# Ledger of designs, part 103: designed miniproteins, single chains, continued (5)

Each design is a single chain, and the fold is of that chain. pLDDT is the mean over its residues in the fold that is shown.

## One batch from the design tools (miniprotein)

Design m19575
Fold by ESMFold2-Fast:
Structure m19575 (fold): chain A 87 residues (1-87)
Amino acid sequence: SDPIEEFIEDFKDALTENPNQTVLELLKKVKLFGVENYLKLAGIDPTKKVSTLTKTEFTRLFKVLGANDTLIDTLWNIYQEVLAKHN
């Protein structure tokens, strides 16, 4: 299967499971390593709740993680959809 499609599915599933989790917890659930260092590079506190991410912070984080603009737009759309349902 396509690793990018698998990552998108894992991201959506992790967000849906707990929309109140921290950014650090989300990234660990999608099986990323060294996530504390990526958060530092993106200027994101490890206790920051995923639901409080701005578009700018979200874009910066996923660029640091190596995502291209197309993937970032896809992930942002999923993020908005999940958060809108959980309010």
Scores: mean pLDDT 84

Design m19576
Fold by ESMFold2-Fast:
Structure m19576 (fold): chain A 62 residues (1-62)
Amino acid sequence: GDHAGERAGAAAASAGADPALAERAGKTMNSQAGREAMRRAAASRTPEEATEAALEGYKRGQ
């Protein structure tokens, strides 16, 4: 759902991902793999890992 994607995006941004990218990735998520990638972003310990996971989620949501 739309709200789940928004929450995932916000969590990824909190982990250090680019906020705009994380929000876009969250909103475009339509697959389970995309959601898993965004959860990985939220669990990331570095901004680089969080950004990479958010990009993965965005691509899988397309």
Scores: mean pLDDT 67

Design m19577
Fold by ESMFold2-Fast:
Structure m19577 (fold): chain A 68 residues (1-68)
Amino acid sequence: KILSEEEVLAAIDTLLAAMRAAGASAEAVRVWVDWLKAELEESLKAGKISEETYKKAVEYLDAAVAEH
């Protein structure tokens, strides 16, 4: 099953909001973002997400970390 850009970005937003609400440190969020980038790359290689979705998700995660 191929995940849409909207599904991936919504999942990222939900998880980031949950981590911040739980009082996660900036370092914890950064570690999670690095882990998720690796998972997204694996999903891309497995054909579960498109190249465009991968690129946009990575850009979104980088922007979220920069605001921390």
Scores: mean pLDDT 78

Design m19578
Fold by ESMFold2-Fast:
Structure m19578 (fold): chain A 83 residues (1-83)
Amino acid sequence: SMEDTKALALALSVISEAFVLEDIAKKFNLPQSIIDRIQKILKKAQQMYKELKNDPQKMKKEVDKLIEEVNKVEKEIMAYINS
């Protein structure tokens, strides 16, 4: 469905952003705790992408949570870099 396609696109966006944030965190030698959080988000997003068709309603809530988690990590990374 169109709703499933939108959720899939958002999940791919989270995966893409997590890869970029991991690369940035490694290049700036940020704490391992931040890298670990990014890797957990990435694994969760990849798993959700695989399971996308099994529960569309649950998936929307999980996508929203992952977007929030990625945004929180991005803010922390930007705070370190801009300090």
Scores: mean pLDDT 80

Design m19579
Fold by ESMFold2-Fast:
Structure m19579 (fold): chain A 76 residues (1-76)
Amino acid sequence: SEEEEQLRKEIDRIVDEAAEKIATLLKNNDFEGYKKVVEEAVKRLRELLEKIGRTDELPAYWDRLVKKVAELLKKE
């Protein structure tokens, strides 16, 4: 549905934005900021996935976030 498509675009945006913030915080050794961003991202992803009945996909989106962070940390 168009609604699911829009929600999935929002989920993708949250993953990308969280990954950028997390990479920056980790580069600065800001572990408290890192924990906060992780908690907020997981909560938001869960809420959006619940709206489309796909909370089973949360681990896959988390894996995508982690991989995105790893790639950003390799950039010089």
Scores: mean pLDDT 86

Design m19580
Fold by ESMFold2-Fast:
Structure m19580 (fold): chain A 97 residues (1-97)
Amino acid sequence: SSARVVELLQEAYEKLKKAGVEEEVIEATLIRMSAEVLSKVYGFEIVEGEATAEIYEELGDKFVAGESKEIVVPLTEELLNNKLAQEVYEEVLKKVE
């Protein structure tokens, strides 16, 4: 359910915040997790490219309207090169399957 997805993302945010992970790394991790969850739940294609939080919010509105079949994932590999962020990312994806 959508409520379960929001809960998982909220738990991920809280866990990373409590562990002292920097906000930029947390944001990048949550954006990528959201894209993967939307891909698995709705079957949209993931496209890697430059994306900001603003672009991601706009894409979210278009997905809800059924106007887009693609999710743009930001090039955040350097920011996601945090072991705890990677572990949280993998844990969330395993719960969504």
Scores: mean pLDDT 64

Design m19581
Fold by ESMFold2-Fast:
Structure m19581 (fold): chain A 68 residues (1-68)
Amino acid sequence: DYLYYLEQAAKKLIEEGVDEDVVNAAVGAILSGLSPEAIEIAAKTAGVSVETLRETIEKLQKKIDELK
């Protein structure tokens, strides 16, 4: 179940010290299909740059692959 691994990856990143609002925004961008608009909205909502949000998305995807 992809949603299960996404939830577990998010929890682990927050535990590792990544800001919860940024992680939650990155999860939302992934669930929205990673459109440029979704990424920009997520970054603005979390108060970070698009670059920082893309880095958080990449960390989430790597963590999901580790958990599978």
Scores: mean pLDDT 82

Design m19582
Fold by ESMFold2-Fast:
Structure m19582 (fold): chain A 99 residues (1-99)
Amino acid sequence: GAMASLTPLQKKLLEWVDNLVEYLKKKRGISDEEAEIFKEIATQIINDLLAGKPREEILQKAKERIEKEVSPEKRDYFLKLVESLIDAFEKFIADEKAK
C-alpha cells in the first residue's frame, strides 16, 4: 500500500487545534490530559464531518465523550469549545470544496 499522508486541509485543521490547545492551557489552566482528550474529540469531529455526518449527531457524540471523560466543572466549557470547533471545521471544509 501507499504511505499514508494528510491532505493540506486535514493538516491545517490539526495545526489549528494544536494552537488552540496551547492557548487554552495558558488561559484556562487546562491540563495535559484534558488537552489530549480535546485533541482526540477534535480529530473525531474532523473524521465525522469528512464522512458527511450531520452536525447534531457529531455534537451528541462529542457531548457523550465530554460527560464521560471531562470533569463536571469543565464540561460546559468543553462543550462550547466543541461547538465552536465544529463551526470552524464546517467553514474550512465548505470553503475548500467551493470553487
Scores: mean pLDDT 76

Design m19583
Fold by ESMFold2-Fast:
Structure m19583 (fold): chain A 61 residues (1-61)
Amino acid sequence: SEEEEKILKEADEKLTPIDREGVRAHLAGDTERLAEYVAQAKKIREEAAKKLGIKPEDLIF
């Protein structure tokens, strides 16, 4: 549905900068900072999945 597409788009737009910063942390060897970005991404995915009524594992962008 249009509502589901909007939720997916909003989640993708939030995840894109976090994924980019996660890559930067990984390349810098900053394991603590990387873990924080992984946690942030997980939270965004879980919130999107909850809004869609699906499991986070079933979330496809």
Scores: mean pLDDT 84

Design m19584
Fold by ESMFold2-Fast:
Structure m19584 (fold): chain A 85 residues (1-85)
Amino acid sequence: VVDQASQNISNLSSLLSDNPQFMSLVNQVAVGVSTAVQNQDYQSVQQLSNLLSQAVDYLNNGDYQSALQLLQQAASLAQQVVQQS
């Protein structure tokens, strides 16, 4: 689960390296995943991983708008995880 989340973050960073706005969202999600792991909140790690996986699928299909919406949703969840910690 943690390895899958880390791999998805790495893939997104590679695909979106030229877009500072996307990279900001990816960084927010990475912080949320790290915080959830430290707190052993594996449910949040799995939810974040699933959102990241879907975002990668949309990017691979050229659907940047759907990928952006999923990354924004993931960043919001990540912020909630950080705030609860």
Scores: mean pLDDT 77

Design m19585
Fold by ESMFold2-Fast:
Structure m19585 (fold): chain A 99 residues (1-99)
Amino acid sequence: MDQQLSDQFSQQLRDLLVSYGISPDDAQRIADYARRGDVDGAYRLARDAARREGLTRDQAIALSRDLGRLGRQARQQGVYNVYGGALAAAAGIGDGAGV
């Protein structure tokens, strides 16, 4: 498996989460779950982080769309662990914000 592509997409996932107000620590942990293909871990932490940061419905929708786009790009390059993790994080963000 291409670890360089996996690391690149995981970093993009972290940076995207931070850009929407998720703490750098939580964003890194979510990206680490995604890199490992731990979709349950990515979902649960993203949900809890969205609740803690008080993400609005509009912020959660926008972030979930951007996470979905990133996940599809990872899938196109064969990085299925980050694809699954990004979609799980998107679902967690939505559920955490009550979307």
Scores: mean pLDDT 86

Design m19586
Fold by ESMFold2-Fast:
Structure m19586 (fold): chain A 84 residues (1-84)
Amino acid sequence: SEKKKKEAAKKYVELAKKFVEEDPKNPENQLLALAAAIAAYLLDESEENKKLVKEMEELARKAGVSDEQLKLAYELAKRAAELV
């Protein structure tokens, strides 16, 4: 259902924001925030969700997240989106 996917996307957006707010300098929190943002975008490909992914990726890179960890975030996000 498109409605179910959009509702799940909104929950992932809130989850991404929560991880950033809890510890914005922690690489693990930024990695989880990025994964949540990517999952939101995969479920609802809006310009707002696309912008959120870019912002979360920049924060993750600034926090010291490696390219290998960024790849892991994308794989986790894909699996999360498939469960909806």
Scores: mean pLDDT 86

Design m19587
Fold by ESMFold2-Fast:
Structure m19587 (fold): chain A 70 residues (1-70)
Amino acid sequence: MTPEEFAVELAKEAADRYGLTDEERQELIDEAVKTVKKLKAEGKSDFEIAREVFNKIAEKIRELRQRRAA
């Protein structure tokens, strides 16, 4: 599995778990992929990319849920 594939699958699973809309799901996927591309450009290892993607997805879910509450 590539880091990009891992990021997309993790984002989809998280979106389903937290009941995100199709628009929020796509925003989460885009953010996850953007994070992978940035870290690859910085020369990070696959392990470091996976860890940062996990953290970024968690942060983005919190942001999206807080945005809906406003």
Scores: mean pLDDT 80

Design m19588
Fold by ESMFold2-Fast:
Structure m19588 (fold): chain A 58 residues (1-58)
Amino acid sequence: SKEELQKEIENLKAEIERLEREVTRAHIDGTLTPEQLAAARKRIDELQKKIEELESKL
């Protein structure tokens, strides 16, 4: 249903926001590794693509 798609999109957006907060915190704390940054960027890109696919179905 449209409501289920919207909920899934909201969950994916929340995951992106959590990852962005984790990266920002690690950067501020001076603990961010190049590997952690690369992994987070890849995951965010994957989540954004999934959001775009789900939004195309609305």
Scores: mean pLDDT 88

Design m19589
Fold by ESMFold2-Fast:
Structure m19589 (fold): chain A 92 residues (1-92)
Amino acid sequence: VEELRARLRRTLEEASRLIEKAADAYKKGDYKTAIEYLKKAKELLEEARRLAEELRAATTDPEERALLEQVIAGLDQAIKAAEEKIKELEKK
């Protein structure tokens, strides 16, 4: 369970860094690089969602369960936003 928490945290941190790199590439007009970083970030967000679901199933703490449900909902929104942004940039 501790290993799942550590993996979730690391995966979220890496996804966040890639989103920042995508934003920087976008500001520079490098849409190809921005798309590549967003695609990698999306894959990590999907992995984070799976890890959060596994952790939610393993936890007996109602407070942790509620927090994980919020994390999963936030990840669903982030994944959708990344997909929409990738499609937008690919049309350029």
Scores: mean pLDDT 86

Design m19590
Fold by ESMFold2-Fast:
Structure m19590 (fold): chain A 61 residues (1-61)
Amino acid sequence: LSDEEILAIAEKYLSRENAERLVELIRRHGLDRALVEAVLRGWMSPEQASALARDLEAAEA
């Protein structure tokens, strides 16, 4: 997935600003750590993080 594709999917759950930060975290630390960080920062619920992970993995397939 490109950064723009990740951003578009993430914007379903996050503001654009937080989605851009999530893309940076994914590129630097990987998806799992980025999602944990987003939940800890209060950007999304654990349930939203699980849904986003599923949507991103489905888009890669």
Scores: mean pLDDT 84

Design m19591
Fold by ESMFold2-Fast:
Structure m19591 (fold): chain A 108 residues (1-108)
Amino acid sequence: GAMAEAAERERRVRQLISEANYLLDQAEKKLKFYLNRAKKAVEKGDMETVEKIKEEYKKFVEDANQRLDELLAEARELSPEAVKQIEAIRDRFNELSKKAEEEFEKLV
């Protein structure tokens, strides 16, 4: 019935927002991890490892942005409020990614 459908929609909206927040938390942790690993490689003069870390970071950012796009597409069918919240999370993710890129550039 209509109430069961509304409850399912509300559960799905909460799941989408929760997953977007989880991706942001993972982004903060992984960006710090990649940056610290790159700094250690630079200290050792291991430029091949620095290159590999930059490629792994780029792939992570691409994969996360693809998943955020999927969450946004589903949110657009469910809730304007969910769209607004996920877009804010994506903006914060993009700011973190830009700061990480600037920090990687400082290592060379």
Scores: mean pLDDT 85

Design m19592
Fold by ESMFold2-Fast:
Structure m19592 (fold): chain A 87 residues (1-87)
Amino acid sequence: SAAEARRARLREEMRLMLDSLQRKYSWITPEDVERILAAAEAGAAALADTMKELGFPDGVIRALLVLHEMARGASPAEAQARAEELG
């Protein structure tokens, strides 16, 4: 279905972003990656809370939230506003 295709694409895009974050932040564990992926599937608020708990900088949290919201169909302006609200 279209919903299943969108969910699969979201997980793929999030994994590519997390691979980039793991290269930049050596303290990120595989368990942390799985927690972030699960939180992203639950929604933007859960993603923001998990990223804050793991100690990511605000700028990284907001950047990831923008991409997460855009992957779910938000416009860039809507995604930016949501990221600023939650990050």
Scores: mean pLDDT 80

Design m19593
Fold by ESMFold2-Fast:
Structure m19593 (fold): chain A 63 residues (1-63)
Amino acid sequence: MAEELAKLPLGEIAARYQKALAANDQEAVDTVLEAIALREGVSVEGLRKAIEQARQDAANGAV
């Protein structure tokens, strides 16, 4: 449940997110994103935009 995941440390939530991506499990990915959004008090859409921006920065060598 997203509310239970929101109680975990961000590092553990991130690990679950990576596992869901590796499993290509969209439902698990959505649940993790909802948990992070709930924990941070932001919208899921805002969080998805932030993740996409971070991915683009990483892909472009923005180290």
Scores: mean pLDDT 73

Design m19594
Fold by ESMFold2-Fast:
Structure m19594 (fold): chain A 70 residues (1-70)
Amino acid sequence: AARAAATEAAFRELVRGVRKYVQDGKENNPEEARKKAEELIDEFAARHPDPEGVRQAGRDVLDAAEGEAK
């Protein structure tokens, strides 16, 4: 229970970070923002018990945020 709650909280922080990078970057440098978001996703995935699931979920968030930033 505690481990699952901590993982969920950490993933919510990852989602927030990814969305912030994309939103902030669209006005300054979208390519660097995407690169930072992808690096954040990869670093989180490497530390998580389900790296593939985290990478997929992170990409879904990144793609959705970029679509909103059009």
Scores: mean pLDDT 71

Design m19595
Fold by ESMFold2-Fast:
Structure m19595 (fold): chain A 88 residues (1-88)
Amino acid sequence: DAVRLAEEALREARRALAAAEAALADPERHATPTGATAVALTAIGAEFLAELALSSGDPEAVALAKEALELAKKALELAREALKLAEE
């Protein structure tokens, strides 16, 4: 069931990325400390699920988990940038 964990990680990472992108598009409205914390918690959850999938050694699960980790990292970076712009 490692593929299922990787698919869940990917879904969570995509959710975090979408929220971070929305905040970056309109920082004054959407980039809040609470919103940034929510993105961070979602990304951390995605990373946890991805690590479990990576530990399985299933090539399909590993590939999906690596993609989820990359998207989660991008979401955290964009959320930080959006918050920085909102505080200007």
Scores: mean pLDDT 80

Design m19596
Fold by ESMFold2-Fast:
Structure m19596 (fold): chain A 84 residues (1-84)
Amino acid sequence: MLEKVEEALKDADEKVKAEALEYMKKALDLLQQAVATGDKSLIDEAAKYAEKAVELLKKAGHIESAQKVAALAQEAIAEALAAI
């Protein structure tokens, strides 16, 4: 999943890309922890970090990257929910 996020961000400005990638890493780490522990509250926290990444990209004008990251985040959240 992280590799797909990096690919989605390849056309974004380097500074915005770095910040969005850190938010997505945090979201994915929380989803892995949620699956490992069964704690659904961590999925809600992960969704908030993913939303921060998407909003950052939208505000920077990287609309296509924002759409791709949003789709990847929804896929990862759905997979985590199915695994719990």
Scores: mean pLDDT 84

Design m19597
Fold by ESMFold2-Fast:
Structure m19597 (fold): chain A 92 residues (1-92)
Amino acid sequence: KIEELKERLREKFEELLRLRIEANYDPAYTAENLAKIPAIAEESVEAILNSDQKKLAEELEAALPTLEALSFSPEELELYREIIELLKELAE
Protein backbone atom coordinates (compact mmCIF):
# COMPACT_ATOMS: atom_id res chain seq x y z
CA LYS A 1 0.00 0.00 0.00
CA ILE A 2 2.79 2.47 0.91
CA GLU A 3 4.77 1.43 -2.22
CA GLU A 4 1.66 2.09 -4.34
CA LEU A 5 1.21 5.55 -2.75
CA LYS A 6 4.90 6.38 -3.41
CA GLU A 7 4.56 5.42 -7.10
CA ARG A 8 1.33 7.42 -7.51
CA LEU A 9 2.96 10.43 -5.84
CA ARG A 10 5.97 10.16 -8.20
CA GLU A 11 3.64 10.00 -11.24
CA LYS A 12 1.68 13.09 -10.09
CA PHE A 13 4.90 15.05 -9.53
CA GLU A 14 6.19 14.07 -12.99
CA GLU A 15 2.94 15.23 -14.61
CA LEU A 16 2.95 18.50 -12.64
CA LEU A 17 6.57 19.23 -13.61
CA ARG A 18 5.82 18.45 -17.28
CA LEU A 19 2.90 20.88 -17.33
CA ARG A 20 5.01 23.66 -15.77
CA ILE A 21 7.98 23.10 -18.10
CA GLU A 22 5.74 22.86 -21.20
CA ALA A 23 4.10 26.18 -20.25
CA ASN A 24 7.43 27.92 -20.92
CA TYR A 25 7.80 29.83 -24.19
CA ASP A 26 11.31 28.52 -25.00
CA PRO A 27 11.19 25.08 -26.72
CA ALA A 28 14.92 24.44 -26.02
CA TYR A 29 14.37 25.07 -22.30
CA THR A 30 11.39 22.68 -22.44
CA ALA A 31 13.31 19.83 -24.13
CA GLU A 32 16.32 20.07 -21.77
CA ASN A 33 14.23 20.21 -18.61
CA LEU A 34 11.78 17.44 -19.58
CA ALA A 35 14.74 15.01 -19.49
CA LYS A 36 15.34 15.95 -15.82
CA ILE A 37 11.79 15.24 -14.63
CA PRO A 38 12.14 11.54 -13.60
CA ALA A 39 15.17 12.26 -11.36
CA ILE A 40 13.59 15.36 -9.80
CA ALA A 41 10.29 13.54 -9.14
CA GLU A 42 12.11 10.58 -7.52
CA GLU A 43 14.21 12.88 -5.31
CA SER A 44 11.07 14.86 -4.37
CA VAL A 45 9.26 11.68 -3.29
CA GLU A 46 12.27 10.58 -1.18
CA ALA A 47 12.38 14.04 0.45
CA ILE A 48 8.65 13.83 1.21
CA LEU A 49 9.05 10.38 2.80
CA ASN A 50 11.67 11.89 5.15
CA SER A 51 9.46 14.92 6.00
CA ASP A 52 6.21 15.66 7.84
CA GLN A 53 3.70 14.68 5.14
CA LYS A 54 0.74 16.04 7.14
CA LYS A 55 2.37 19.47 7.47
CA LEU A 56 3.36 19.47 3.79
CA ALA A 57 -0.24 18.61 2.79
CA GLU A 58 -1.53 21.50 4.94
CA GLU A 59 1.00 23.92 3.40
CA LEU A 60 0.10 22.89 -0.17
CA GLU A 61 -3.63 23.17 0.61
CA ALA A 62 -3.05 26.70 1.97
CA ALA A 63 -1.12 27.58 -1.22
CA LEU A 64 -3.92 26.51 -3.64
CA PRO A 65 -5.74 29.92 -3.66
CA THR A 66 -2.42 31.65 -4.43
CA LEU A 67 -1.67 29.22 -7.27
CA GLU A 68 -5.17 29.83 -8.69
CA ALA A 69 -4.61 33.61 -8.47
CA LEU A 70 -1.28 33.16 -10.32
CA SER A 71 -3.26 31.53 -13.19
CA PHE A 72 -2.03 27.98 -12.78
CA SER A 73 -4.10 25.80 -15.11
CA PRO A 74 -7.09 23.78 -13.80
CA GLU A 75 -5.08 20.64 -14.72
CA GLU A 76 -2.15 21.73 -12.52
CA LEU A 77 -4.49 22.65 -9.65
CA GLU A 78 -6.13 19.21 -9.90
CA LEU A 79 -2.69 17.54 -9.72
CA TYR A 80 -1.87 19.59 -6.60
CA ARG A 81 -5.13 18.43 -4.99
CA GLU A 82 -4.32 14.80 -5.87
CA ILE A 83 -0.82 15.19 -4.39
CA ILE A 84 -2.35 16.64 -1.19
CA GLU A 85 -4.66 13.61 -0.86
CA LEU A 86 -1.73 11.19 -1.40
CA LEU A 87 0.28 13.04 1.28
CA LYS A 88 -2.64 12.70 3.70
CA GLU A 89 -2.79 8.94 2.99
CA LEU A 90 0.98 8.61 3.56
CA ALA A 91 0.65 10.51 6.88
CA GLU A 92 -1.85 7.99 8.33
Scores: mean pLDDT 73

Design m19598
Fold by ESMFold2-Fast:
Structure m19598 (fold): chain A 85 residues (1-85)
Amino acid sequence: STPSRQQQVVTAIMSQQRQDSVDTVRTTSNPSDVSFYQRIIQWADNVMSRYGMSYDQAQSILQSSSRSDIQSGVNIVDNQINQIR
């Protein structure tokens, strides 16, 4: 079954959060931040793997999505990140 547009947008935003988290882990010297962002990376990898979504596909989805769909997706992802611990 094809995932819904909302699920595609949420997954694409998680792909972006994964990349941002990888960059943060490479640049920060704070062990607590490293631990937190490593958990975000693992969570995002699990979801992206489930849907078979590549980084390029995620970027295409974000570029073709409306501002309201992106804002809704960001709110969902932010809520999920806040629940990781």
Scores: mean pLDDT 78

Design m19599
Fold by ESMFold2-Fast:
Formats: C-alpha cells, sequence, structure tokens
Structure m19599 (fold): chain A 95 residues (1-95)
C-alpha cells in the first residue's frame, strides 16, 4: 500500500540523516561529494513522500535508488556510511 511505502520512505530518510552524520568532519573532495549526493537523496525522499499516486511514487523510488547507488560508490572509503546507505537501498527495494 502507499502508506506502507511511505513508512519505508520515512525510515530511509532517518538512515540518510544518520549517514550524513557518520561522514567525517572534513572538507576533502570525497567527503564533500558523498555529502552532496546524500543531500540530493534526502530531497528525493521528501518528493517521494509527497507523491500523489503509486505510479509517481514508484518513479521517484527508482530515481532515488540510482542516486543512492552513486552515494554508495562515493562513500565506499567510509564503511559505516556505506553500510547505512546499503540498508536504505534494501528498504527501498521492498517498495
Amino acid sequence: SMEEARELLRRVKELLEEAIRALPLSNSEEVLEARELLGRAMILVDIALRAESKEKLEEYVKELLKELEKAREAAKSFPEVSAIIEEAIELLEKI
């Protein structure tokens, strides 16, 4: 159902906030790229949560999965962050 999908998206949002907090306090190019990609994913979660139809929600979830795959690649040097992103991807795949 759409409500079950929204509950999963709310949990994904919590995980993305956790991933951003787990990133090092650093202005390295790698950290900045990971933070930027996670920030974009956060915006997409908020858009998906406001989806008016199941079809639009599924469209936004597919876009979100692509952005999280990019974020996982960017965060590969940060195992804690990568693991949190992987958990978020697993939850999204249930939608």
Scores: mean pLDDT 88

Design m19600
Fold by ESMFold2-Fast:
Structure m19600 (fold): chain A 82 residues (1-82)
Amino acid sequence: EEEVIERIKELFKQGKTFEEIRKELADYADVIEELAKKANLPELDRISAEKIDGPVGIVYLKLYIEEKKPEIEAQKARDAAA
């Protein structure tokens, strides 16, 4: 669970693609799917992530949003101001 989340973060930080992350975590696909189901993502972001790489994409996007929340909020503020 937590180990899988940290592994995904580390692989992303190393510049791994969604496909590479999925391949390295293939043995944890069930755990990743459960994490994806528990992810409270905006509907559009969830759909986008699911189209990219299914459950792995959803979990990765959730972790990315948490990591980049200040940048995402700044971008939304700029979009609202434009």
Scores: mean pLDDT 63

Design m19601
Fold by ESMFold2-Fast:
Structure m19601 (fold): chain A 106 residues (1-106)
Amino acid sequence: EKLSEEKQKELLEGAIRDLEGAKEVAEKFGEASKEIQELLEKGAELLKKALEDPKNREKYAKEAAEVALEAGKLAAKYSDTMDPTVATALSILVTGAYFNAELAAK
């Protein structure tokens, strides 16, 4: 039924690490990198709030998943102008964070 608190924390911590890693990769996006980095930072902040506040965890994790999707869409829009390996790495990290946040929101 419901994931244990320990498992929810593991998922949230994993999603935070993925978004922080994605921020480092986003530096390669050039002109779009600041906008992508700001979205990734916002997502990580929401996940940290979800970790700190179990009562509002579902809300914060859901909002973080939506922000991660937005960052991924923006990265995809600029993928034609960047190194494909950078675009792939960012996509993997953002997708991982999205799924971990969605699962923690349940």
Scores: mean pLDDT 78

Design m19602
Fold by ESMFold2-Fast:
Structure m19602 (fold): chain A 94 residues (1-94)
Amino acid sequence: LKVEAEDIELPGKDSVATVRVKVTKDGDYATGITFETENGKVISQEAVRDGETVEVEVSAKLGEQLTIRVIATVADAEGNLVERKEVELKITVE
């Protein structure tokens, strides 16, 4: 399981960031992706296919720095969790 996400810098006049995450899985397993804030508030939950890019819009204000946690989970054919990977990205508004 590989999760690719990059930090985002927004010009101060823009209040919405598009978070783009690419997921590459090992093997033929169902993969879910969850986007949440640093405080654990869920922003989005989606099922993803191998090599798929997921996009989520996040509102941010001038002078704000937000940390978004991206959690990818892999389940086997029986629905048991077999792998979990977490990455963090930062959204900075300047």
Scores: mean pLDDT 71

Design m19603
Fold by ESMFold2-Fast:
Structure m19603 (fold): chain A 93 residues (1-93)
Amino acid sequence: SMKEEILKKAEKLGEALVNSDFESAEKYKKELEELIQKAIENGEITSEQAKEISELYKEFLNKVTDALEDPSKDKKKALEEISKEFIEKLKEI
């Protein structure tokens, strides 16, 4: 299903970020955004689900940016926690 493809891509994005593979992370980010847009356009998710996914994804990106910019944080641990939370919340939508 498109939801399973979105989840799988989100997992790959999280793994790339945790491993500091920013080139793969940028690729997976673009592919994830394309999959979300396709799911909306094809009617495979409701307008409510689309809004929840968009808000969750925006929160995820903001948390990733904050973790990368904060010199006091263990970036790997922070990115692992942020990615896990994002995936768990996506599964509930």
Scores: mean pLDDT 84

Design m19604
Fold by ESMFold2-Fast:
Structure m19604 (fold): chain A 89 residues (1-89)
Amino acid sequence: SAVRQAAQNLADALRAGDDAAAAQAANNLQSLIRDALVSAGVPSDLADQAANRLTSSLVSGLTTAVKNGDDAAVEKLIALTVEAVEEGS
């Protein structure tokens, strides 16, 4: 899925310590989450709020998991984000 790939790109950028790449990946992920929610019938204003909240939560969680070297937590956070957005993907 596009959301899964974008979330993995974010995790990889965070692991590399590339702040610019991480910011770009987070912006791309937020747009993809927003578009997926709109496609699922969520009103655009609520989709924008949910995408922002989900992306910010994932960035925070991934930053902590990457800092701790917890690869299992990284994979679980990505999986939970995909499940929340893509109706059981």
Scores: mean pLDDT 84

Design m19605
Fold by ESMFold2-Fast:
Structure m19605 (fold): chain A 72 residues (1-72)
Amino acid sequence: AKVDVTITLSDGSVVTLKDASEEEVIKEIEKLLKEGKTITDIKLTLTDDSEVSAAESAAASAALSALVKKQY
């Protein structure tokens, strides 16, 4: 399934990924953390072209939040 993701950084910068796979989202977060960026917020929206449920979207959001916590 594909997701739209908006990542907010501590400097107020926003990174938007559209139709990204879970793997692509993880790679982008890893890249930002490797570059010394601090992530303050992650907003995830499921795309309508997949049979993925609202529960799966919530689970993906929780996983991304756990990755942000690991940056400390």
Scores: mean pLDDT 67

Design m19606
Fold by ESMFold2-Fast:
Structure m19606 (fold): chain A 104 residues (1-104)
Amino acid sequence: VSYSETKELDSFEEALAWVRERLERYRPDVAVVTSSSGKVAKELAEALRPLAEELGIELEVVEGGPHEALVRAIELAEEGKSVLLIAVEVGEKITVSVTLLEPE
């Protein structure tokens, strides 16, 4: 893990903007999107898809939650890819965590 940060946000639009800024900053080979809710993970991934396509970032959705997503991100990093793991949880606020994994 090269970098990790977590942010609490008041709206899905703010969460989307915050994640888009990280995609542009880190420019990973792959972005892995996950949530405890598969519906939330898919919704965020579809909103990110136009930017990911523009930036040449491969977008994957892991519906099984953060553990399965972390396993997938590690597999991709072991294959020599840089990966941005994006975990989103919706409660009273929206909590977004991003973790950058780079191959050694």
Scores: mean pLDDT 84

Design m19607
Fold by ESMFold2-Fast:
Structure m19607 (fold): chain A 74 residues (1-74)
Amino acid sequence: REAEIKELEERFREVAREGLRAVGAGDTERARALQAELEKIAREAEKLGDHELARMGRGQVEFLRLMIESREAS
């Protein structure tokens, strides 16, 4: 369980960084794919009882959604 949580936390950090890079590069398709991956991470975190990681994951999903929408509106 603890090892699973640690691996999920490391994956969260990696996917979050890639999502921000994709938005910065204007790759909205890739950013949406990474947003979907963050949603999966948040669900897995909830199942493992890591409510803090689940909350952070959902926050990052919302942040990426707003960044993508802002980019497309410009």
Scores: mean pLDDT 81

Design m19608
Fold by ESMFold2-Fast:
Structure m19608 (fold): chain A 72 residues (1-72)
Amino acid sequence: SEEELRARGLELVEQILANADDPERVAELVAEALRLGAEASGSPVDEARLAELKALARERAAELVAAIREAL
C-alpha cells in the first residue's frame, strides 16, 4: 500500500541518519530508497543509473546526510 511504502521510506531515512559515519551503509540504504521510489511510482529500475547514484552516495555520504538533515 502507499502507506506501507511511505513508512518504509521513513525507516530508510532514519537508518541513513543512524549510519551517517558509514559511507558503504549509506550507499546501500540510498540504493534501497531509490528502488522503493521506483516501486511506488510503478517505474522500472534503471540499474546502471542506480549503480551510479549508489557510487556517488558512497563518495559523498557526509554531504548527502547533511543535506537530508537540513531538509528535515
Scores: mean pLDDT 82

Design m19609
Fold by ESMFold2-Fast:
Structure m19609 (fold): chain A 66 residues (1-66)
Amino acid sequence: MEYIRELFERLVREAEENGVEASDLEESLAKFEAQAKELGVSWEEIKKQLERLLAEAREALEEAAR
């Protein structure tokens, strides 16, 4: 559980240092947390959604680095 959070935090840090999509990633995460709270889903369910978001963010970062 802490693993996914740390992985996301590292990705945000890398994006901030490179000036790439850090604000967008933080805003997306905040929206996910708000939606999960409203729907009454567990943090465990959010992690599955975050895994997809991380994959998309990583692809975008790799493409931007080219």
Scores: mean pLDDT 62

